# Ledger of designs, part 2: designed miniproteins, single chains, continued (2)

Each design is a single chain, and the fold is of that chain. pLDDT is the mean over its residues in the fold that is shown.

## One batch from the design tools (miniprotein)

Design m4036
Fold by ESMFold2-Fast:
Structure m4036 (fold): chain A 69 residues (1-69)
Amino acid sequence: SQVDQLYQKIVQVQDYIKQGDIKSAEKYYNQAKQIYDSIDKSKMSVSQYVSVQMQIIGMEIDIEIAKKK
């Protein structure tokens, strides 16, 4: 499932952020974003869509903050 692949990439991004490996976090974030853009969102539940959107936004903010330190 593309949704399962997306969640795996989200976990990898969060792990890299936690490790301070921002270059790898950014690489995997871009991969997660590409998967997200390819998913048919009309087949997602409202709660699933909101959850994924919030996680993507959170990862983007965390990466940008880390890049400024």
Scores: mean pLDDT 81

Design m4037
Fold by ESMFold2-Fast:
Structure m4037 (fold): chain A 86 residues (1-86)
Amino acid sequence: AEEEARALAEALREYDPELAEKLLENPTASTVASAITALALRGIGALLDGDLEEAQRIAEAFRRAAELGVKELGEIAKSLEENLEK
């Protein structure tokens, strides 16, 4: 939980610094799950709206978090990346 919160916060620092700070203030499994859910929904919404730039930034954030140790986020990143390439 704490390691995942720190990894996700580092990945989000340039994209959403407020969410990154929130993760560092409350490094719990619940906060991590809420942040992941909110970002995934934001990414899906961006794809539906045709905002490919926003969807790409979210996909990059999930990819970076996976590289920093939250490996499960690699599947979400892959899903967004595949939709961006279509």
Scores: mean pLDDT 80

Design m4038
Fold by ESMFold2-Fast:
Structure m4038 (fold): chain A 86 residues (1-86)
Amino acid sequence: IEKEIVELIGEKLNVELEIVEITKMSDNFSVVLLRIKETGTGILLYIIKKSDTEISVNVKSDASEKEKEKIEKAAKEAAAEVAAKL
């Protein structure tokens, strides 16, 4: 699910995202470190599977507040689309 969420975020933002690291903390919790290839901007995703139909994503980034809001929106939409396929 982590790779699918990242792919959808990249598509929604129209950027190329590089997965630097995926740290699986539990079966329901992963931390994904990403980089926007064009800018070098770092993005940290906290992906939590809350149920069989619900995925929550929290975003931390060194991006501007406006760019971070766009990333958060894309992450939320990507999580919902992946959850719908579960």
Scores: mean pLDDT 78

Design m4039
Fold by ESMFold2-Fast:
Structure m4039 (fold): chain A 89 residues (1-89)
Amino acid sequence: LKREVVELIGEIFEAYLNKDWEKLKKYIEEFVELLKKLPEEERRKLIRALVQLLYDTDAFDVLELFLEIAKKNDEELAKIIEEEIEKLL
């Protein structure tokens, strides 16, 4: 993982814990933009890791926000997110 991706995941989690929804939305949007720049294999691994982490921590509101932002920006990313969520159900 690139350092910038790891840092951004940390920032997303910190914003969520602080209930700073404005920063949370900003960091998720930045994360989606970073995912677009990654090769498919790395992109899918990062999406899976984040979806799993959010699911395991009961952060379903953040997971829904992630999916909503992805749907507005990139239908392909949204599909990958939905597929990873379905695997956990």
Scores: mean pLDDT 80

Design m4040
Fold by ESMFold2-Fast:
Structure m4040 (fold): chain A 66 residues (1-66)
Amino acid sequence: SQQQLTDGLLQTVDALVEEAKTSDPESRKVILKGLEGLLRQGEQQGLPQDVLDYIRKAIEEIRKLE
């Protein structure tokens, strides 16, 4: 179902954010590019605005990491 696909996507986003927090700078850049790709694909597929905003917040959180 659409809800199950959305839930799976959000779980993936959460996992990537947690991985980024413990990753080296090079691995963090790869994760960031992956999330940016997910956001672009989601926008093209017309995912709900709340899902897109969730991905954007994850990207911003990772960008603030040292």
Scores: mean pLDDT 84

Design m4041
Fold by ESMFold2-Fast:
Structure m4041 (fold): chain A 100 residues (1-100)
Amino acid sequence: SEEKKETFVRSQSSTVNQMIIEYVMNTTITSDKVFQAQGQMVSIYQNFINQQPSMTPSQSQSQLINSLNKMSKIMNSTGTKEGKQMAKKFNQITDDVKKF
């Protein structure tokens, strides 16, 4: 149902927020590339959250998938273990969101 889709997408968005906070708090910035990637990830997520209140459940689902895909590519591009782990987590959430 649309109500279940909305609740699920909001729950997944909250999980993404927590993952980003944990990464930012626990990851040492070891290079300019890591610094830029972290900033881009945060910016993409903030842009999604700012737009979400104006979206339908289907639009919110599609935009969350698009944001996760962009963040996954950016984090994987860092070449760090932590960046690759974040990319994998984002891909797992993308798969879960697509099933609804």
Scores: mean pLDDT 88

Design m4042
Fold by ESMFold2-Fast:
Structure m4042 (fold): chain A 72 residues (1-72)
Amino acid sequence: MTEALKETAIESIPDEKAREEIAAAKSVEEVQEVVFRHAKEEALKLGYSEEEAEEIARQAVARALALAEKRA
């Protein structure tokens, strides 16, 4: 699961620093935290509110998990 989630997240994220953090993660929970934080930061940069950015981040984590489960 962890490796499938890492691969899915890395393929979806163009930011090199976020990709390095995902590659260094040791658990599913750590990958989820990096994906959530990155998605929220990117949404905020695009002008979304904090509430909207948090919802976008939750959807990004859920999508990555669903795609990883289909691979594993």
Scores: mean pLDDT 78

Design m4043
Fold by ESMFold2-Fast:
Structure m4043 (fold): chain A 98 residues (1-98)
Amino acid sequence: MVSEEEFEADVWIALILMQIAILLNAALRKPDVEEAKEGLEFILKTVEEAIKRLSPEQAKRVIDEAIAALERMRDALSDHPDLVKLVEEAIERLKKLR
């Protein structure tokens, strides 16, 4: 059984993963550097908002899940080096929030 805080963290993780999935689907259909940059910035802001509301333990879990999802997104976009670079920059920014 999950705690209330752990459940809240799971909700934030679900939201972040949904945002990443939407952005990945858009990028795969029509690659656009400016749209990818805006989408990644929005995801980063969502993670920052989650961290402010959660304990350090749950905040780390949210960051780790976001990084893992962005690493999968980077791998899926491997044929678009310009987009890969933006995703890698977002991953490095998340690592600094640990």
Scores: mean pLDDT 87

Design m4044
Fold by ESMFold2-Fast:
Structure m4044 (fold): chain A 59 residues (1-59)
Amino acid sequence: GPAEERERLAEEGERLLALAAATGDESQAKNGKELLVQAGLGEERAEKGAKDALAASKS
């Protein structure tokens, strides 16, 4: 149902942000953010997650 769909989108979004943190790939960070927004995460929180992931890749 819709809750299960949101859970799957959140899991995939988190996976893409983890990959962005490892690789510095801006496309993975962008796609992860978009999936998290679709999963019901606020846009500001999803954007912060993407920025934090890319910052981690540069540390």
Scores: mean pLDDT 83

Design m4045
Fold by ESMFold2-Fast:
Structure m4045 (fold): chain A 82 residues (1-82)
Amino acid sequence: STPTMDQIIGVTSQGVSSYNDIVVTGGASVQPQADTLSGQFNTHTTNLMNLVVNNGPSGQINQQFGQMQSVVDQMQSFVDSV
């Protein structure tokens, strides 16, 4: 099944929180890496919302949602590394 709007909002909030955690924990030295991850997250969020608004294929919606979750996992792993 496709993600619910509540699930999409939840992962979006996690992405924002994880970015903030990287910047707060690592400071200015990690800003470029944090911005790269944020850019990747925003790309998948934009692609997902475009697919949802245009009633796109469920497989593509699920793929973009999975990519958002993957970037959140990368952000959380990066926080643990700084």
Scores: mean pLDDT 87

Design m4046
Fold by ESMFold2-Fast:
Structure m4046 (fold): chain A 68 residues (1-68)
Amino acid sequence: GEEDHKKAIEAFKEGNYAEAAELFERALQQGYKPTAEDYNMLSEAYYKLGNRKKAAAYAVKSAELLLE
């Protein structure tokens, strides 16, 4: 989880949104505990990829972590 999370941040910073989204989701599948910022980055990555439904879903998850 940790290594894939680190790679996801690097891919996101490089503008490689498809790779960033895949690496973030892989980290989550491996038990990495997401932060609100992680969900915000996933939301932005999917927005850039044109997947508005997934972008909205991850934005909601980010907001839920900030409101609790």
Scores: mean pLDDT 84

Design m4047
Fold by ESMFold2-Fast:
Structure m4047 (fold): chain A 68 residues (1-68)
Amino acid sequence: QLSDEQYRALRLFDKDGDGTVSAGELSSVLNNPNLPEEVRDIFDIDGDGTVSFPELLHLIHQFNKLSQ
């Protein structure tokens, strides 16, 4: 489960303001080589040094259910 800080970080990428972040926007940010490691760690769901799209989408979906 994502913390309040992680949720707040996700909202920074939510240009629509609907309380969710598109997988495409998260992917572009995570694939940015200039992204700070600490920010990438926030989205490291697997703990294996990579983030899978299905798990990202699952967590985003969970925000909509738990935060509403």
Scores: mean pLDDT 52

Design m4048
Fold by ESMFold2-Fast:
Structure m4048 (fold): chain A 73 residues (1-73)
Amino acid sequence: MLASEKEVEEAVRKISEKLGLSEEEAEKLLKEALERHREKPLPISAVEGEILLIAQELGLISIEQRNKALKEL
């Protein structure tokens, strides 16, 4: 099943809390995640992995932090 925008928002909130992101960083991540989801809707199972990729691409986390978080999924 494809994720809803609500599920993307919930996943961004969960991941932002787990990564210790600031409010500003979390809002930046949410905006980018929703924009990408609108262009290419993701399966529910792929949402957390994609959000971690976006966070790394935005410079909010390192590649090492992303790899560690992916192993915990």
Scores: mean pLDDT 81

Design m4049
Fold by ESMFold2-Fast:
Structure m4049 (fold): chain A 72 residues (1-72)
Amino acid sequence: RTDEQELDFLRRLYRQFKDERLSAETLESVIGPVPELAPFSERVRALALLYYLLTGRLPSRAALEALEAELA
């Protein structure tokens, strides 16, 4: 399923960048504000924005909610 593929990709991004300081604010300065990401933590928002830069689309809400739960 697409949501599972998106979540797996987000998990890979998290593993690659977990020791790096990813900034949602910095990424939003490049992409523009994304209001649908506002309810999520900074780390999840940063990973979603990085996903957008790499794929041209936002991850599904289901993938983002699953990632948020995993990183809590």
Scores: mean pLDDT 78

Design m4050
Fold by ESMFold2-Fast:
Structure m4050 (fold): chain A 99 residues (1-99)
Amino acid sequence: MSVEEEISGFIDEVAKLLENPSSSTVKLLALDTVSLIRAYPQKAEELARKIAGLLKEKPEVQDEFLKLLKEHIETLKDLDPVAYSFGQVFIEVLEKELK
C-alpha cells in the first residue's frame, strides 16, 4: 500500500472505533497512532489534523486519548528519538486543533 492509502485506512478505522468508544478502544487508538508516527514521522502533522477532526466529534474521549498518547510518546525518548521528536510535533498540532 502507499503511505496515503495506509493513513487513509487508519483514519477510517479511527472513525469506526469512535462510533462506540470504550477505554480499551481509546488505548488501542493511542498505541496505533504512535505506531504510525514511528512508521511515517514525516506525516505527523497531517495525521494530527485528521485525528483532531475525528476527536472534535467525540469530546468525551479527548482527554484520555491525549493522556495515553503523551505517555506512549514519552517512552520513545530513548528508544526512537526521531519518532519522539515528530510525536511532540503531533501532540502540539493536535492540542492546537482541539482548542
Scores: mean pLDDT 83

Design m4051
Fold by ESMFold2-Fast:
Structure m4051 (fold): chain A 70 residues (1-70)
Amino acid sequence: SRMDLRRQRSYSGLRSGYNSMLSQRQRYTDLANRYLQQGDVVTAQRYLDLANQAQSLRDNFQRRMLDVQG
């Protein structure tokens, strides 16, 4: 039905957002670790803050995906 197709598209979009935020969190965490190894604590903290923002957005997408599945 059109309702099932809309639900599937909504879930697919949310899953793409989740995967994007997961990838961004990983990249920012890796960058933070590189700057920590160089002794640049200030730049490392900025990337950790970005990683935490990406995690919050990922968790938001996860909750929305569960709502669509229910």
Scores: mean pLDDT 84

Design m4052
Fold by ESMFold2-Fast:
Structure m4052 (fold): chain A 105 residues (1-105)
Amino acid sequence: VVELLEEALRHAERALQAAKNGDFKTAIEHLRRAYELVEEAAKKATDPEIRQILQLTAREVRDALKEVEEAYKKGDKESAIQYAENAVRAVRVGLERVKKLLEEK
């Protein structure tokens, strides 16, 4: 689970970097991969509390992905970058919460 979230974070960070460089197609591809990895982590989670955190994180990444796609279609580069930043934050917070629960349980 943690390894999938760490890979998802790397993809989200690459998406943000691509968006900042104006490469929104690459940003969308990396956000899609981050979403898939968080969903896989949620499906593999056996602890109900960890699963709930990951389901919320997956939803936040999915919503950010949709917003980046819409902003890109409208030529709104600033909003696309902001939503990519939201995706990075969602994955990072989810990873930190999961790590803390694994240390306590």
Scores: mean pLDDT 84

Design m4053
Fold by ESMFold2-Fast:
Structure m4053 (fold): chain A 58 residues (1-58)
Amino acid sequence: SAEEIEKVREELLKKSKEMYAKIVDAVAAGDYEEYEKLSAEREKWIDEKVAKIQELKA
């Protein structure tokens, strides 16, 4: 439904921003292992949410 798509979209925008802030903090701290881990987690999460939106549109 349109309501479900909008909810997933809002979650995507909000958490993507929060995750990016953590990535920036890791870089600033020189923690490159954490940077790689967080970057991979964010990319996977975004991909999963994009796929969910596409499923809800069908």
Scores: mean pLDDT 83

Design m4054
Fold by ESMFold2-Fast:
Structure m4054 (fold): chain A 82 residues (1-82)
Amino acid sequence: ELAEKVKKEAEKAIAEFDAAAKEGTVESETLAQSARASIETAAKIAVENFKDPSKIEEGKRAFEALKKAAAGAKAEIAKLKA
């Protein structure tokens, strides 16, 4: 359940990055690709932690970090387009 929420959040963030990069410059595309790789890595760590009942708290912290990272990357890409 928590792992599924992580995957959905990561997919949503990646889709928004891809949409922003498609209309942006080469710089916004490069930033979107870097953000995407970072989000994919963070999601993978959170999902693995949620598979281990003893690491649920670590998984929740990783998930929170993922959400903040995604929001920050989206804001940075938006500034490049402005």
Scores: mean pLDDT 74

Design m4055
Fold by ESMFold2-Fast:
Structure m4055 (fold): chain A 99 residues (1-99)
Amino acid sequence: SAEEEERKRREKEEEEKKRAQLREMVGLIASYLKKTKDAKEYKAEVQRVLDMFENSTPEDVAKLEELAKQAREGLDKIRAEEEKKKEQEKLEEELKKLK
């Protein structure tokens, strides 16, 4: 039926959207871990995150959401520190011009 086809489309769209969101969260977490962990810790932590993604239990999804939130906040802090350093370098350059 048309109703059944519509339900199948919604389910497929929902699954695709859910998987895309989880993939994006994994990418964010991995990016943050790469910047903050040594190579050994990075490998272990990324494997743990990938295991959560593959299992996709409600508990694992909740953990991924929390880790993604922490990763976003951490990446925002790194970006803010990079911008602050860039601004400081610009100020030092301008001060050299006023010598």
Scores: mean pLDDT 80

Design m4056
Fold by ESMFold2-Fast:
Structure m4056 (fold): chain A 85 residues (1-85)
Amino acid sequence: SIEELIKEIDELYNQALQEVERTVTDPQEKARIEKELESVRNVLIQALKEGKDVLRVLDNLLEALSGTSSVVQKFIEQAKKLVEG
């Protein structure tokens, strides 16, 4: 269900935030990565609620954020695997 997918995405999001807290020591870099993670999460949840093609949204995010941190890339890749089943 969409509700279960949102719950699983939030679990992945919280794991990504914990990774940032554990690995990123610079407060400004941490804030930037956390903001990117929140933006990705918000876009994905909105796409699910609106019945959009979430796999295309995820592929577009991977393309647009190709130069971002490994934590953000990993979160998007994990969300893609979750949505694919």
Scores: mean pLDDT 85

Design m4057
Fold by ESMFold2-Fast:
Structure m4057 (fold): chain A 89 residues (1-89)
Amino acid sequence: SMEEEIRKLLEEAGEAIEAGDYEKALELFEKAIELAKKLSEEDPVKGLYYLSLALGGEGEVLKKLGKEKEAEEKKKEAEEYFKKALELK
């Protein structure tokens, strides 16, 4: 399922972070973001939840790369989508 594919991408992104492969982690989070947006059209709660997780992960990687402003923007987006997901429950 789309949810299972998103979970796998997030898991692989976490492994890439642990390996110090931040560029690979960003690519995996970007793929997870695209799928989470698509999932949000079918299941808004799950889609927005996974979107928040993927954006949060992207923000963490950007911070490790020294891109503080971009990291802050992604973290803020993640918080906004997480709040929306909670409101829909």
Scores: mean pLDDT 88

Design m4058
Fold by ESMFold2-Fast:
Parts: C-alpha cells; sequence; structure tokens
Structure m4058 (fold): chain A 84 residues (1-84)
C-alpha cells in the first residue's frame, strides 16, 4: 500500500539531519520538524507558508544547517525567525 504524506514525513525524520513537514488542520500551516544529527533531538515549529516552493526551501535550509553542524538552539532560532 502507498504510505500517506504523514507516514513518509515520519520515515524521513528517522534519519539524522532530516527535515520533514506535516500539514496541520489550519490551511497554509505546517508542522516542520528536523532531527539534530549529533543529539538525535527533534526540533519542531508551526510555520505558515504561501506556496509549496517556500515550504521546500525552508526544509532544504533546515537540513543544510543541521548537516553543517548547527546546534539545536540555532535550529530553534531559525524556525522562530521564519514562524513570525
Amino acid sequence: MKKTDEELAELALQRPGAAAAVKTDEPGKYLVRVRHPESGEVVEAEIEVKSDDELQKILAELQNRALRGASVEELREFLEKISK
């Protein structure tokens, strides 16, 4: 059976440094999650995006930062900045 987008997002998040997004009950809002590669900690925030392209750019930036050695706190600060 084909997995749902939510199941695929959860599987992606199992990898260190992986970033994933899940649609919320609010239109245009997504729960964005990233797994810190060194600690295994998951950093999450709800963000509002105007397009799928914007969402993909945010996920790519989160993954890039995590894989380049950004700390858990730096990942949180990035998500807080884009959630405003």
Scores: mean pLDDT 72

Design m4059
Fold by ESMFold2-Fast:
Structure m4059 (fold): chain A 62 residues (1-62)
Amino acid sequence: EKVLIKAKGENAEKAAEALKKEPGVLKVVLIGDTVYVEVLKESEKKVKEIAEKHGLEVEVLE
């Protein structure tokens, strides 16, 4: 199972770099101050924690 996560904030670029290293992250797309992450459902909580640690506002899209 896969989920799509949107995270937005000033530290989006740094968060994207950290998220690319996380197991279960399949794709990371950075557009301005917004990161889109395709992640395995089992890794969703960890990805949200990393984004929130970087001060990003997190939405689960799928």
Scores: mean pLDDT 83

Design m4060
Fold by ESMFold2-Fast:
Structure m4060 (fold): chain A 76 residues (1-76)
Amino acid sequence: SAKEIAEEIIRLIEEGRYVEALALYERHKDELSEEEKRRIAFIAGVELGMARIREYVLGEPLPAEHEAALQELSKQ
């Protein structure tokens, strides 16, 4: 179901597997409801924000491909 796919995408994001999360999202985005897309976008946006704070405070930048994946996920 759309909810199960969204939960898997969110789990991948929470595990730091952002590129895999984006790949799964792109394969199934037409099956996802607008509500599930907004939920994924919210969680990806929070993760991206946290990564920016970590970079600023600790000097630990997110790899460019991970940042790009989170940015794409956060647009929906």
Scores: mean pLDDT 86

Design m4061
Fold by ESMFold2-Fast:
Structure m4061 (fold): chain A 67 residues (1-67)
Amino acid sequence: TGLSASSSLQLKIIATLKANGALTTAQLAAILGVSAATVSNALASLTALGYITKTASGKYSLSAGAL
């Protein structure tokens, strides 16, 4: 479990969501070539920082303020 922000993974997640729109943890893991657990930890950090929002469908999307 990572408590520190990984800039590289977080930036890749933001870029992927910006390019593809709302994605699930599994879709992000497949695109980025990392485990779903690693992506989940990064998504939790990004959500806490306000860069992304979890949608009602269980997907993650960029918050309006991140664009």
Scores: mean pLDDT 75

Design m4062
Fold by ESMFold2-Fast:
Order: sequence, then C-alpha cells, then structure tokens
Structure m4062 (fold): chain A 81 residues (1-81)
Amino acid sequence: SRLDEALAELHRRIQELAAQYRAGKLTLAELRARVDAAVAELVRKYDLSPEEAAYLRTVADTAVQDVAAGEPLRPLRVLPA
C-alpha cells in the first residue's frame, strides 16, 4: 500500500538522521525538525489520507523518542487495516 511505502521511506530517512544525531552532527531539536519535515514530504508524496498521515506522524514521534533515549530504532509497523 502507499502507507507501507511511506513507512519504509520514513524508516530509511530516520536511520540516516539517527546516524547523524549519534555522530553529533545534529542536535535533538534538529533531528525532530528534520523528521517532521520528512513526514510532511511523505504525506504529500504518497497522497496519504488524514488518518494515514496521523499514523505516520505518531510512528515518527515514537521513533524520535527511541533515538533520543539511546534505544535501537525498531521496525516501523503498519496498523492492522
């Protein structure tokens, strides 16, 4: 689905941004801002519904919290349809 493709792309982008954060190249605020921008871009790119966009934002927020806590980035999961 378009949501599955958006989640896969989001996961890849967060992995790249998390690596930059861990290397000290980004602050937490910059990480958050870039992840938020990526979510907005993916919502437009994949023409996600408001419900799908809200889910993508929730998943992104959780991933940023995990990265900030020093936790490994978990696979981004699709909610059951």
Scores: mean pLDDT 80

Design m4063
Fold by ESMFold2-Fast:
Structure m4063 (fold): chain A 70 residues (1-70)
Amino acid sequence: SEEEKQADAFIALIEAELNKALATLTPAQAEQVMQSLESQAQLFMKFLSPEVAAKVQARLAALKAAAKAA
């Protein structure tokens, strides 16, 4: 669906921005970027259907877990 395409594109942008922050910033600055991106994702999810919002939430959680493991 178009909604799933928008969600996929949004998560791809979040992943790219998070990876850039982790590569170029201090841990404290990267944490602030992660918090900002999570806030943006939460606002975006309010405009999605519950099933698509759940997929976005799961993918965001996976990205945050991967960032902490790196």
Scores: mean pLDDT 80

Design m4064
Fold by ESMFold2-Fast:
Structure m4064 (fold): chain A 87 residues (1-87)
Amino acid sequence: MMENPLLKEAFYHEVEASLYLMKASIYEKYFGDTEEGKKKAEEAREKAKEHAEKAVELIEEAEAAGVELSPAARASLRAARELVEKL
């Protein structure tokens, strides 16, 4: 459970990606009619993508280093890859 340093750093980036995606959704929902709200939502989506890409990179590095990925870690990798494709 999250004891590998690469998987711990990947988890940090997964959390950040989720927070930025939620931030983007909030700006779009409540301030989507304003220029500032649209810009903040776009910036937050860009940050979410950056963090998701970093999470994918770190999990793939851990697997390449011989770390056996738990079902949860594999689900996280799949979710992060899907998020990168959508953003």
Scores: mean pLDDT 82

Design m4065
Fold by ESMFold2-Fast:
Structure m4065 (fold): chain A 67 residues (1-67)
Amino acid sequence: DDITRLTDQAIDYARQGDFDSARQYLQQAQDLFDTQVRGRSSVATEVGTQLRLMGVQQDIDLYQSRF
């Protein structure tokens, strides 16, 4: 879905050292989560999506720490 696509792009930019683009794509994914998923999906879907977003943020932070 769009959240998956945006988070994949965020990780790709982070791997390239483009942390500004990585954060922009992660922010877009977080905005979609707030508008499309939070309070509109099952608890399992909300928790799964939150864990994905948190994992992507951690990956971006980890890649940035290597540069």
Scores: mean pLDDT 82

Design m4066
Fold by ESMFold2-Fast:
Structure m4066 (fold): chain A 68 residues (1-68)
Amino acid sequence: MEEDKKKAGELIKLILKYKKLTREEFLKLVEEAGLSEELINKIKELIKDKEELTREEAIEIIVLALSS
């Protein structure tokens, strides 16, 4: 959990460089960040109905996944 929080913080810093991401681009960054399988699965569930994400939406999804 604590390691996931640190890795998510670094992932958020990377996302801040984008205006928006496709679902595929976002998932690639999530997987490359080395988050736990549990956290990755939560993120996948939160974006299942989204084709694109704004920077703000991507950050909110990461925070929501960490909070559950």
Scores: mean pLDDT 82

Design m4067
Fold by ESMFold2-Fast:
Order: structure tokens, then sequence, then C-alpha cells
Structure m4067 (fold): chain A 58 residues (1-58)
């Protein structure tokens, strides 16, 4: 959903220096706007996991 994309972008932008992998995943999610719900949800979950890993990296 569009709301999820907006939330993911805000979360990524809250990270001081997001990884190249995280930025790439976010771009893949944007490109998947016309993809299946399963694909989009999978990408969103991966992005959330990567955000948590980067925020908790200590």
Amino acid sequence: TDTLLEQLEKMVNSIENPSAELKELLEEYKKASSASVETRVGLALRIIGEILDEELAS
C-alpha cells in the first residue's frame, strides 16, 4: 500500500547513514508498485528487518 511506502521512506530517512542494501531494497519496493501483493509485502518485511538491524547495530 502507498501508506506503507511512505512509512518505510520515513524510517529509512531517520537513519543517519542508511546502507546501500537498504536504499536498494527501498528502490525495489518502489519499482514493485505494480507487482503482486506477496512480492510487495516480502520486500517491505525485508526493509523493516534491515532498518531494525541498522538501528540496533551495537
Scores: mean pLDDT 75

Design m4068
Fold by ESMFold2-Fast:
Structure m4068 (fold): chain A 86 residues (1-86)
Amino acid sequence: MSPLEKALELLEEAIRLLEEKGEEKSAQALRNMKAHVERLHQEEGASVEQVLQMAIHGLEEIAKYADPETKEKLLEIAKELRELQA
């Protein structure tokens, strides 16, 4: 699996988590971000590194306003994205 494919799967996992918690606005924000980074990569040639940085930043921003359980899970997903950069 490519780092990009793994990153998109991790974003989908985060979206599902937020939907399960009833955090619909945050789930929609991540869906919009996933669509945006996919488009940047496919149509504008954005690097995998740029996609990963945008995904990590978005997850960390949403996590600031989440409940403690959801925050921990979102930050764990962000950590997995950071490991894809190494």
Scores: mean pLDDT 81

Design m4069
Fold by ESMFold2-Fast:
Structure m4069 (fold): chain A 88 residues (1-88)
Amino acid sequence: DELKKEALEAEVYGSVAALSLAVAIRFEEDEAKRKELEEELRRVNEAINEVRRAVEENAPEEELREKIRRLLEESERALELVRELLEE
């Protein structure tokens, strides 16, 4: 199933984004930036869990597609925040 493959790819991408944020948080010295990274990590982890539940519960295609979209958006936001710190 193409949609289930897209869900797996989104979970992998999200997991990489979450790991990248977790590493960045350990090296961030600015409290405000650290809190922003921690909040985005929470959002990425929540989105991963929502995609997993939708797949496990055989949620309607439209619902799974929306969960995948949100996970990809949060993952892109997460990686952008990490890149901004690395370019500092």
Scores: mean pLDDT 87

Design m4070
Fold by ESMFold2-Fast:
Parts: C-alpha cells; sequence; structure tokens
Structure m4070 (fold): chain A 83 residues (1-83)
C-alpha cells in the first residue's frame, strides 16, 4: 500500500547497515509519526526481536496494530515533510 511505502521510506532514513532499527531509532520514528514517548516505548518493547532491534516489517506491524492505513499515510506524509 501507499502507507507502507511512505512508512518504509521514513524508517530507512534511520536504519543501520544490518537493515534493522535500534530501540532508540525505532522510538524516534514513532515520535516522528506523532506517538507519545510512552506509547512508542511500549510498541518497541512488544515488537522488538531477541537482539533488542526491530526489522522494518516489525515496525510496520507495530504501527498497523494501533493506526488505520489512512492515519499511517497522513502521519508519514507529515513526518517526511520535516526531513
Amino acid sequence: SEAEKLLRELAEKYRGPDGKLTKEQAIEVLLDLGFSKEVAEALVEKYKGPDGKLTIDQLFEAVKSVLTDEEILERAKKALEKL
């Protein structure tokens, strides 16, 4: 979907050479999407892998668990406009 494409573009600006996001990088993406720090931290803890990092797919599952595709599209557009 278009929401997934924009969310991927946003996440890829933060990811490291292993293609994963650290806990801190994932929290930054979620804050850019307008989540509170408390919600961002809770989502990262729930969806992180055993290495404490998130794949882009895990980040998408986290965001989709709390937002509709329309809300993701709107928030991702606003986040990308700041970059």
Scores: mean pLDDT 80

Design m4071
Fold by ESMFold2-Fast:
Structure m4071 (fold): chain A 80 residues (1-80)
Amino acid sequence: VEELVKKAEKAIEEKKFAEAIRYALELEKLGATKEAREIIEKVEEELKKLTENVGEGSELPKPVQEALEELAKRYQEEQK
């Protein structure tokens, strides 16, 4: 659990948001729901800052697009 949290935090620092979300999903599978939620919230906060600087209709940076796809997969699984 602690190793996954450290890996996720490092991924966020390196702007590898999709990778951080994958570690958060692994934490949820292990029952570490609080830690997973905190990581996802940090990723969402960073993505929000990046998207606010992108004009309407502009293509989002690749790391942001990949992270949004991973978040979409997570929300789809929870609605099944």
Scores: mean pLDDT 70

